# Designed miniproteins, single chains, continued (4): the designs that were tried, part 46

Each design is a single chain, and the fold is of that chain. pLDDT is the mean over its residues in the fold that is shown.

## One batch from the design tools (miniprotein)

Design m13678
Fold by ESMFold2-Fast:
Structure m13678 (fold): chain A 75 residues (1-75)
Amino acid sequence: MMEKLRELARRVAEAIRAARPAHDAAKSSEERGQAYLPVNQIVNDFLKNNPDITMEEINEFSALLQELLAEEAAR
């Protein structure tokens, strides 16, 4: 599971990064929300494929995602 959580965190971080240009160009809250649709789809697909995911695993994913995003910002 940890390897899958790490992969999920990387995919989500990349999707957030890819959404930045669309977010910056968005002139409405609706367009801004649409920019992050791929992020929501990635997470939903993961939950559907891993229905037995625990709260602890969700916390691990959140920690990994935050670390990846912070590393990019601090670089």
Scores: mean pLDDT 77

Design m13679
Fold by ESMFold2-Fast:
Structure m13679 (fold): chain A 59 residues (1-59)
Amino acid sequence: MATDIPEEAKELADQLLALSPALSLTRSGDKLQLLVSGHVEPSKIPEIVALHEKINERT
């Protein structure tokens, strides 16, 4: 399902998705769920988590 990302969170979402093509976001109720469909570099995981938390704080 295509995720409608709020405009205020769009820049953070774009930055998050630019970290790996394996990453996608989907809406589940009042939260955006992070989906990982492949390999992600371990060094990027803290930044991915931080961006995902910021996105959910803004939605």
Scores: mean pLDDT 72

Design m13680
Fold by ESMFold2-Fast:
Structure m13680 (fold): chain A 62 residues (1-62)
Amino acid sequence: MSPELEEEVEEGVKEIAAAVIAVTSSRDEEKRREIFDIALEALEKTNGDVKKAIELVEEKLK
């Protein structure tokens, strides 16, 4: 595994999680961790497409 790809994926997941947390106004630490895990799965399913990953995370949280 390339260290550069690992950093890019981690940054993308954090960006998605931050956007979703801001929209949902989640103050629960457990909920934030759940959103992070969902964001990682969404990013993997979309092959790194952050925009589509955000859409999948929002759909999952409905």
Scores: mean pLDDT 68

Design m13681
Fold by ESMFold2-Fast:
Structure m13681 (fold): chain A 57 residues (1-57)
Amino acid sequence: MEEIREHLRERFDAPEELIEEAVRFAEAVSERFGITDLEKLIRLAETVLEINLRSLE
């Protein structure tokens, strides 16, 4: 999950707490559905982070 965290930090100007929430969501999805595809997990984390950022607007 460190790769997802670093990806989000590099591409988004977002509060660390929102990045951590997105990473935790991707981790939970990986655990429950057995998804090991890092690219898919990154896309999920990006989507969650974008939704959370829009909710602040």
Scores: mean pLDDT 79

Design m13682
Fold by ESMFold2-Fast:
Structure m13682 (fold): chain A 58 residues (1-58)
Amino acid sequence: SEKIEKIKELKELPEVYKQLLIKAIENNDSEALEKAKALALSSMTNEKVKEELEKITS
């Protein structure tokens, strides 16, 4: 659950996307995780936050 803790610590990611990512990880749903990740990345403009999300979800 280290990935879930890191996602919760992302201050600039909207809560709705945090919940989608956490749910996908808890359910071991790789398809849902990829979809949630794509939505989160497309909604953000901060490159550092995008890079951190990529590292957490890789």
Scores: mean pLDDT 79

Design m13683
Fold by ESMFold2-Fast:
Structure m13683 (fold): chain A 66 residues (1-66)
Amino acid sequence: SLEEALKAAEAGDVEAALRHLKAAVLEHSDNQELVELISRAAQALAAGDLEAAREHLRRAIEVAKA
């Protein structure tokens, strides 16, 4: 889930965060806005930009709950 991805990212577990983001993409594959936010979070994590990753994940969680 997106919240699990955020918690993993906050713990510095990039591998776990990316696994949760893959699951979230599959769950929300019909929501293009969410897929784009998840992709940005994954790119930030891969680049080691934890602050940007957390920002994108928080936004994605808000959109998913709307």
Scores: mean pLDDT 81

Design m13684
Fold by ESMFold2-Fast:
Structure m13684 (fold): chain A 103 residues (1-103)
Amino acid sequence: SDDEKIRELLVEIIKLLSDPNATREDLVRAARLAGEAADLLYQKYKSPEARQVREEVRRLLEDPNLSYEEMVAGLQDAVARLLQLLAEHNPELARKIVEEITK
């Protein structure tokens, strides 16, 4: 289901961003997953916020001059905004994601 896919994507992104040993390649992977999550959230909720996050994530992937710290900050902002959007439309799914990442 779309809900299950959104959950899987957001959990994986958060785990990647929470890893103190995350490499630049891990951040690139997190950005790709964030783009997929934004696309699914836009398709499901038609939210302009999801489209805006998608464009910001695309810029993170396309800018070769971003530092590691700038990429981390951009991805943290993107995932926080996607979680907030999800909490507004499907608070139960957002709660399940928070429970899974907190353990």
Scores: mean pLDDT 88

Design m13685
Fold by ESMFold2-Fast:
Structure m13685 (fold): chain A 56 residues (1-56)
Amino acid sequence: MRVDVILKPALSGNDLKADIEALGGKIVKAQPHVLTADVPANAVEQVRKLPGVLDV
């Protein structure tokens, strides 16, 4: 599933890339406060719970 991961302003997207990839996600596009990723549907809630994620 393709999702936009909205980051809290103080956090770098680079720190979350490894966590998203560990959950089976793939980063498609990276912006300073938004990561577009292809994530397994069953992992979306875990991505939402990552530190520094504002919304998915």
Scores: mean pLDDT 77

Design m13686
Fold by ESMFold2-Fast:
Structure m13686 (fold): chain A 50 residues (1-50)
Amino acid sequence: EIVEATAAKDYTFVIPGMKVDFVLANGEKVQGYTTTRGEIAAGEVVDVLV
């Protein structure tokens, strides 16, 4: 399912389908798949597939 999550660190290079670590609003760390291409900054809210 697709959920909103916050990047814990800067990612200078991502493509859709890359498995990375995100933080949910409750502070829980989850692994999910990126849905975007390009850069993700620490603290940015992004949609991830979990």
Scores: mean pLDDT 77

Design m13687
Fold by ESMFold2-Fast:
Structure m13687 (fold): chain A 75 residues (1-75)
Amino acid sequence: EKEKALKELKEAVERAEELLKKGAPKEEIEKELDEAIRKLRELGEYETAEKIAEAVLKGKYEEAVEIGKKAVEEL
């Protein structure tokens, strides 16, 4: 279960980064970051999930992706 959530977290972060790099609509980027937040919560990583949510709220999508990448590396 947790292994699957970690894989899905990594995929969501990678998709968000790809969308950001291509200049996709903010709604599409936010959808992938919301998925990453959900997966982090499933993994018990509530503090990191809140940091990503805050970055998204402030429109700092690049920062949100960086936080997600670091979380994947540390898990």
Scores: mean pLDDT 84

Design m13688
Fold by ESMFold2-Fast:
Structure m13688 (fold): chain A 117 residues (1-117)
Amino acid sequence: AQAVEDYIIEAFRELVGEEAAELVRQALAASRAGDRAAQAAYNQRLGVGIDHARLEIPASATAEEFRDMIIEAARTHRALLVGEIEGSPEERAAVEEALKEAARIVAEQLAAERAAA
């Protein structure tokens, strides 16, 4: 759990910058605390929908379908769910890797937009 959060914060620091990394950290902390107003303010400033959530592959979906949903949410809607991953060790590993890939996609999009500004 913490390793995924640390990876996401570091990816934003590496690709976007220190301010973006700090906004991700603050958005996650606000979401975890249930402070939806603070979370929304940090998300608006960052340009990404960061949300702390319990992640579980639905019984109606395969691990691959759930991974694809995580990546699509990141790529198309800049939504990034971060939190405790439930399921088998294989399911948790698949979701963890999908979240890491999703974070890099979003960070790379933000970096490209800032370079084009």
Scores: mean pLDDT 84

Design m13689
Fold by ESMFold2-Fast:
Structure m13689 (fold): chain A 69 residues (1-69)
Amino acid sequence: ELEKEFYEYAKSLGLSDEAAKEFARIAVLQYEKAGWSKEEVRLFLEALAYAYKGDTEKAKEIVKKLNEL
């Protein structure tokens, strides 16, 4: 269910079904194994989505926010 939550969020960011599924899987690992908060995981997914769409400047801004948490 957590993977579904992150998948739906990734889809809302404009990712394809396959990309959203892969990123949701990685997001679950960050949350469950690396001890990241849901806020950190959402920022991670946002950064990946912008990078995937070629918006590298926006992705960098989000990574900076993630590093400040």
Scores: mean pLDDT 80

Design m13690
Fold by ESMFold2-Fast:
Structure m13690 (fold): chain A 105 residues (1-105)
Amino acid sequence: MEAKRREAEEYLARGERALLAGDYEKAIEYYDRAIELDPDNAEAWELRGMAYLKLGEYEKAAEYFEKAIALDPNNAKAWRYLGEAYKKLGKEELAEEYFAKAKEL
């Protein structure tokens, strides 16, 4: 278990570098590998959602942020990004609810 978690952490780090470089498709590949190794890592789901959000894939982004929140309900960043995804989908009232939830954390 420990070896798989460390390998997952390495993939998350590579994904974050790809995300910062604007290589969103490569970031997704790294996050997919991290999730295969550690599917209960809330941060991996959050970062995957963020990459899809950057690609304009708002429905997929929302699904992955919802998965991150299911694993870690206290992840304020995931709540905030979920709000941003729903705002992009034109669901303003729902977005405001998620932004409020993020602010409470």
Scores: mean pLDDT 87

Design m13691
Fold by ESMFold2-Fast:
Structure m13691 (fold): chain A 65 residues (1-65)
Amino acid sequence: MEEEIEKLYEEIKEWIEKTLGKEAVDVFNKRFEEAKKKLTDEEVLEYLKAIKELLKEAEEMKKKA
């Protein structure tokens, strides 16, 4: 669980940094820390999966625009 969360977090962080820049990474880090304080590890994992799907959709839309 923890290792899977860390890998997803790193993948999302790298994608956000590359696409949106460091300011967006700071916002993501803040939201991730809040999620870790309020949610279980399983819920944090689902949260990260949801973000990854949203970023994938946004990247596809960017390529079409």
Scores: mean pLDDT 76

Design m13692
Fold by ESMFold2-Fast:
Structure m13692 (fold): chain A 73 residues (1-73)
Amino acid sequence: MKEKRIEELEKEAYEKGREVGRATADAPQDVRNQAIVKATKELVEKAEDLDEIARVSQAFVEGYREGVAEARA
């Protein structure tokens, strides 16, 4: 079922974003950018169409923001 697969990928993207956000919140911008690019590339490669890419990207960004907030709390 395509919907179940994309929901699992969105969850993976959110969790990965949160992890990267927490780990890089205090890192130099170049290190943060490299970590984001690496993580998003791996996630986007698992997407099958533009809708999935958009959903995965949004989930990653939401997770990243949460991770940064957690690290700074």
Scores: mean pLDDT 81

Design m13693
Fold by ESMFold2-Fast:
Structure m13693 (fold): chain A 73 residues (1-73)
Amino acid sequence: SKELELTKLDFRLMALDSEIYLLEEIIEKLKKKYEETGDEELKKKAEELEKKLKEAKEEKKEVEKELEELRKS
């Protein structure tokens, strides 16, 4: 049903929001530690997580579009 699909997308959106917030927090901490220590490994890890953050944000936009389309139909 439409209601079931909307509910599943809502739960997926909530999960993505949690993932995005966690990634942003970790990236910020890694960048701050890099500025304090100069440890290049921290910089590389932050860059890896920034790629994952970009992917999660792109997925969130797709889920939001799918939600809007289903609500209209």
Scores: mean pLDDT 87

Design m13694
Fold by ESMFold2-Fast:
Structure m13694 (fold): chain A 60 residues (1-60)
Amino acid sequence: SAAARRQAEVQAEIEAKLEEIAKELGLTPEEYEKLRELMRNNPEEAIEFLKEKRERLANK
């Protein structure tokens, strides 16, 4: 259906952006997997996780 196709497209876009962010922040495979789990189960904690990683990178 059009709705299912749209949902799949949105999810693919989100996953692509998460991979790009993970590469930019230099996340390990374990950190990337944790980010994926957090995005599915606890999006608010995922946002905090990303903020902490960005601040760490900015202080370099």
Scores: mean pLDDT 75

Design m13695
Fold by ESMFold2-Fast:
Structure m13695 (fold): chain A 59 residues (1-59)
Amino acid sequence: MEEEIQRVRKELEAAIAAGADPETILELMRKLVELTGNEVTPEVLRGGKAYADAREAAA
């Protein structure tokens, strides 16, 4: 399970860096939260900001 969490963390960071659409960022954030047992991690907080920024950019 730790390997899966690490994979999703890397995918989320890569998606943020690539400027992925807000739906992709939100999906990866949800997966990470689910895998960590609903823990708010620094990656989830970073994803939340990136999601908000992507939503504004796409508007």
Scores: mean pLDDT 76

Design m13696
Fold by ESMFold2-Fast:
Structure m13696 (fold): chain A 120 residues (1-120)
Amino acid sequence: AAEAEGSSPALQEAAERILRAVGRPGARLRLGFVTDREEARRALEEAVARAVATAPDDLEALLEGVAEGIARAWAIEQDLSPEEYEALREALREALRGAVEALRAGQAEVGFEFHTRPLP
């Protein structure tokens, strides 16, 4: 069956905790990663859930966990080298910091969503 919901439970929890950590619980942060690879989905969920469980109130740890989870899922999907994985993880972390700064600047809604295939 086609999955009707493209949202990850761990990414949703991380988004809520990030909003609380930045003092914007009334704003919206959309975190998403769409993949049809079960190994990629599992790696994402595990990495993000670990960050939430270990450091639920640490903004930097939550951003790092989200970046690691998405980068790991991409690495599985695209067979990335360790060097490509680390470069992607760092780029994602910087992009997430940009999203946090937009929220701090008063933006009510920020989206940070990825698809593993270019949509036609």
Scores: mean pLDDT 78

Design m13697
Fold by ESMFold2-Fast:
Structure m13697 (fold): chain A 68 residues (1-68)
Amino acid sequence: KDEIVEKLVKAIELVLKGKYEEAQKIASEALSKLSEDEAAEASAEVLRGIEEKDIEGARKRIEEVLAK
């Protein structure tokens, strides 16, 4: 699951850099490997990280979601 966390964090970084197509591809690939509930929660934390521009906070919250 560490690779999924890194991909979702990378997607946040790419959105903040304006690379939306690359971000969508990486995020969708990572989320497709999760259950529906995990994907919904992880997706919400990705969006929150983008809105707050807080990459390290988003990493911690995504790790907490995937530790279930």
Scores: mean pLDDT 82

Design m13698
Fold by ESMFold2-Fast:
Structure m13698 (fold): chain A 80 residues (1-80)
Amino acid sequence: MKEEEELKERLEELAERISELASKAEKKPEVKEEVYKEIEKAIEHLRKAEEYLKKGDLEKAKEEIEKAEEHIEKAEEILE
C-alpha cells in the first residue's frame, strides 16, 4: 500500500506540473507547439501509469511515471 500511495502522489504532482506548463506555454507562442507536443507525450505516459496502478503493477507504473517526468522536464527546458 505505501508504495502505491507514493506513486499516486507523484501522479498528482506531475498533473499539476503539466497544468503549469500549459499556462506558461500560452505566454510563449514561439515554443507553444513544441511544449504541447511534450505535454501530450507526458499525458500518454501518465495514463499508462494509472492503468498499471489499477492492475497492481507498481514496477511498470513507476517506469511510466519516470517517462512522463522526462517529457515534463523537456517541456520545462523548452520554456527556459
Scores: mean pLDDT 84

Design m13699
Fold by ESMFold2-Fast:
Structure m13699 (fold): chain A 62 residues (1-62)
Amino acid sequence: MELVEKAKEAYEKGNYDEAIEYFSEALVKDPTNKEALRLLAEVYEKKGNTDAAEAFRAGVER
């Protein structure tokens, strides 16, 4: 099962909580997945959680 692909599909459908679950699982498997970190930051921005979004963005930029 491709967790990042499932998370992207959930995000495109507006299912932000489902997208967060799939991206979080992908990061448990590969913490260096910068695409998952970047998109997870975008999902948290859409939910209005700017603190979480900034934390994941910082993870990408390091």
Scores: mean pLDDT 77

Design m13700
Fold by ESMFold2-Fast:
Structure m13700 (fold): chain A 70 residues (1-70)
Amino acid sequence: MEEEARKLYEEAIEAAKAGDWDRAHQLFLKALELDPDPERAVEMARELYKLGAPLWKVTEIYLKARELAK
């Protein structure tokens, strides 16, 4: 399970770097579903923000991180 979540995370970063924000966003959500880690979710949001993703996509991952921290 952890290995699958890591692969999804890596694929999401690659998709984001390629400019496919929709795919990156979906892959990040799937990775968090398999391995719900609020610190990892914050890192995902930060990476999307650094790469220039639309604010609403960054916010959605960040809100998911906050939900997982409860």
Scores: mean pLDDT 75

Design m13701
Fold by ESMFold2-Fast:
Structure m13701 (fold): chain A 108 residues (1-108)
Amino acid sequence: MAGEVLAELMGLVIRAIRGENTEENIRRLSERLGVPESVVREAVAVARRAHTENGVELPMAALGALLGIASGDVAAAEEFMEAVVNNDEDRLAAHLQRLAALLAERLA
């Protein structure tokens, strides 16, 4: 997938995590990835908590949110954040590979 599309999605998620035009950014993510706004909102909330409470860096928090959104399962975002907090490199690699495959499918 072109890096420009990933950069656009990452930008939307990071702004939503920061509370910048949150509902507009949630709507745009919902439209771009074909998932309900409720799933996007919940995944962003998981990422925001990981960033503010567990010190997860914004780019990593955004990748975890995208995994939850693209999979349609908020639990995937939570599992990603646990892997980041625990420095579980093998699990993180598996989650990132899954995210790449899901994004390729949804953006096809």
Scores: mean pLDDT 86

Design m13702
Fold by ESMFold2-Fast:
Structure m13702 (fold): chain A 64 residues (1-64)
Amino acid sequence: MIGEAVLTATKDTALVGSPLIELKKGEKLKAEILAVREDGFIEVRLLDNGTIAKVGLDKVEVEV
C-alpha cells in the first residue's frame, strides 16, 4: 500500500500533521502513502500541498 492513493473519510475525523486537517465524512484527498504502521495509522503526504500527516486506517477508505 505504498504509492499514490485517494483517501475517503468514512466518518468525521482529522489528519494529524502540521497543520491539522479536519475531514468530514465522505471528503476525499489525494495523497502519497509513505508508511502503514502497526498502531493502525497510515502516514501520508498530501499531493495538493505536500503536508505530511497521519490518519487512522479505521477512519478512511484507501483507493490505490
Scores: mean pLDDT 76

Design m13703
Fold by ESMFold2-Fast:
Structure m13703 (fold): chain A 58 residues (1-58)
Amino acid sequence: SAEIEEKLEEVERKGVEMVVSGELDPNAPREEILRAAARSLGLSEEEIEEIIRYAKSK
C-alpha cells in the first residue's frame, strides 16, 4: 500500500513535469499521462498496470 502510493506520487510528479515541458498534451486523459510518465521512469508494463489500477480505485 505505502509502496504503491509512493510510486503513484512519483509517476504523477513526472507526468506534471512532462506536461509542463511540452512532452505530453495537457488535455490528454489522466490514465494516458500516467502511462507515459511511468514508461519514462522505466517502470515495467506490469508495474504500470498496477499503478493505474490503484489510481482508479482511489
Scores: mean pLDDT 82

Design m13704
Fold by ESMFold2-Fast:
Structure m13704 (fold): chain A 77 residues (1-77)
Amino acid sequence: GLVTVIIEKGGEVVGEGKGKTAAEAAREAAEDAGLSEEQKKAIEETAASTPAEPGDTVVIEVDEEGVPKTKSIIKAK
């Protein structure tokens, strides 16, 4: 199992990434979303702050500037 990170903006999925850790998956998701290096770091730190385990999905909502606004976790069954 990998961790999945989904980045949403204005109710739409703008990026998705998968990795062995939430931080790795977040890096991929932020790159997919076309975020800046500073925004990617914020997304990585946000994902790393979750208790995500392999199989889990972390959903990060960003504002118009790509700044994390909310985070949620969907646990594997």
Scores: mean pLDDT 85

Design m13705
Fold by ESMFold2-Fast:
Structure m13705 (fold): chain A 60 residues (1-60)
Amino acid sequence: SPADRRLEELRRRLEELDREIRALVEQLEATGDPAVLAEVQRLVEERNRLQDEMDALEAA
């Protein structure tokens, strides 16, 4: 179904975002760079939006 395809896409994107966030958190811990902190925050907000969409689709 279209919902099943979207759920698969969302899961792949969430896994990608989690890997990117982990790598940036390691970089932030090493450098203390405020630009890296800002990017982490942006990706966390994107992850939260996609998680909410996934939760809504799974609840339907």
Scores: mean pLDDT 87

Design m13706
Fold by ESMFold2-Fast:
Structure m13706 (fold): chain A 68 residues (1-68)
Amino acid sequence: GAEEYAKKAIEALKNGDYDTAIEYFAQAVREARRQGDLEKERLFRKAIDAASQGNKEEAIKYAEEALK
């Protein structure tokens, strides 16, 4: 599900693998969209944007907010 992909993305970020993290966040966006969870979709999209800018702390913050 979206939460499983988000957790994998956070682990990838912690390991410095931003490309893998972005791929997992993209899967989390897709799953949130399937569930109709607009807020989780939006937060995972913000996490992708932050990761794409190299901002690990912001990317993790948005992903963790989506997991609440």
Scores: mean pLDDT 89

Design m13707
Fold by ESMFold2-Fast:
Structure m13707 (fold): chain A 83 residues (1-83)
Amino acid sequence: SLDRAVAELALATLLAIARSKGYDPELIEHLQAALDAVRAGDVETAAEHLKRAYELSKDEDFRRLIALVARLLGQEEVAEEIE
């Protein structure tokens, strides 16, 4: 779907930002795993990795973007739990 394609692009962008800013390697690993899960069509696994990335992030704006990706994947329950 278009929403999934947008979520994949947004997630790839977040991963690039995290790498460029030198964020925690564990956070980067979870973002990469979430992206791989989205590409495989496993949106539930992607949402679990996004939740872990959110917990590891100290940047409020970055956390809000992670929550937005979860919502775009249709995982509103996980996005609500994250916030």
Scores: mean pLDDT 82

Design m13709
Fold by ESMFold2-Fast:
Structure m13709 (fold): chain A 65 residues (1-65)
Amino acid sequence: MAQEYREKAEEAEKAGDNGSAAYYLQQAMIEEGRVTEEDRERLRELMAKQIEAGREAAREIAREE
């Protein structure tokens, strides 16, 4: 089951859906009951991309007033 979450995370990342990718990666880590440093770094990177996407969306909203 954890492997399914990892596969979904990879597919989401390829699709540019960093939020879903981060979510599925977290689910995989929970299912496995362990977290590697690589998993933490990857999650951090995905979350950073998601934050930037949110910042872009916020700028778009602000521009529309």
Scores: mean pLDDT 74

Design m13710
Fold by ESMFold2-Fast:
Structure m13710 (fold): chain A 59 residues (1-59)
Amino acid sequence: GPSLLDLADEESAREARKLIEEGRELLANAKTPEEVARGIGLILRGIGIAIQSVLESKR
């Protein structure tokens, strides 16, 4: 089925994907609670951008 990123505008979807991928890479290499928190923060920021884009795209 369509992901949240498929429903966002192209620019917001690209930015969200970059942040989510950066967060995922950070989490994969995380060795400290602080690094885990940073990775999660990046993923949540990306999701937030995608959600905001979808909400603003509703007519």
Scores: mean pLDDT 79

Design m13711
Fold by ESMFold2-Fast:
Structure m13711 (fold): chain A 81 residues (1-81)
Amino acid sequence: GGKEGALAAAEAGEAGDWRAAVLAGAAAGQLPGDAGLKGGTAAGLAGIAAGVARVAGASDEEAGRAAARAARAAAEAPGPL
């Protein structure tokens, strides 16, 4: 479901790959209903977190960890988002 997609995005980011984190969340965002909404939210938050980290001078690996934290927060959020 959407939580599983958001967790997959978090795992990719934890491996240091912010691009894989965004793509995993985006793939989950293609699912219907609440699952797609949660996956899409994880992709958006991961992308924002990675972008902010990179603008602040972070490495790709550090941006991946920022994306992972954002995606995990989306996965663990109560309700559909």
Scores: mean pLDDT 73

Design m13712
Fold by ESMFold2-Fast:
Order: sequence, then structure tokens, then C-alpha cells
Structure m13712 (fold): chain A 63 residues (1-63)
Amino acid sequence: MGQELLDAGRYEEAIAALKEELAREGPDNATALFLLALAYDALGRKEEAEEYLRKAQELIKQE
């Protein structure tokens, strides 16, 4: 869902969908966090983009 909105350039709607996905599936969804980082970066929200990217990278390190 969120990636389809990103691919369509609908960044604000992608952010809303991805946040709903995190709320349903839990905060440890690296894919949703990475897609949130991309959406925020596309909107020029660099600080939020960096925060979500770091969270996604941290989850990838958890084995």
C-alpha cells in the first residue's frame, strides 16, 4: 500500500498509509520505516527522513 503511493508520487498519502502499517504491525517494520524515510526525503523533510532511515538501518542490524 505505502509503496504504491510512493511510486505514484503521492508522498503525504504514502506517509499516512505507512504510519498506519507501523501502528498495526508494530514499530519493528524495517521496510515501512525505509519507505517513510524516502517519502519524507521526497517532501524535503530531511530531519524526519534521516530519523526513519536510522531506525530502519538499526532494525536490519538486529539478528
Scores: mean pLDDT 76

Design m13713
Fold by ESMFold2-Fast:
Structure m13713 (fold): chain A 64 residues (1-64)
Amino acid sequence: ELDEEFERLLKEIDELIASGTPEQQERARQLKRALEMVKERLEKGEITPEFARQLLEEIRDELA
């Protein structure tokens, strides 16, 4: 379910913000903003669940 993917990515991002280098922390903050935007747009029906999944995959790749 998409909500579980959001939770998983948010946890990973929050861990980078807490324990990462300054460079990793800045990237993680940007990814957190992107994640929040995707969730907001999905809730408003502005994007499809399928498109949201693609965006979450891109965010996941940026974390790796």
Scores: mean pLDDT 82

Design m13715
Fold by ESMFold2-Fast:
Structure m13715 (fold): chain A 85 residues (1-85)
Amino acid sequence: SAAEKRKEAEKLFEKGLEYYKQRKFEKAKELFEKAIELDPDNYEAWAGLAHVYRALGKEEEAEEYLKKAISLLEDEEEREEALAA
């Protein structure tokens, strides 16, 4: 189900974040990419991928992934405002 995919993506994101903290950037990248495959709306995974690309010196790619993360976060905030009204 979609809910199961979102939960699995969150677990993959958390694991990727731990590798990122350990400076294991290639492993972090792999896990963030898998999280995005399961839940492309997971803005934290897109932001994680941006941070990995920046750490690897790939600034242009990092900016594109960060733009994607910001766009998804803005969509989420707009949805929260609609629900609060």
Scores: mean pLDDT 84

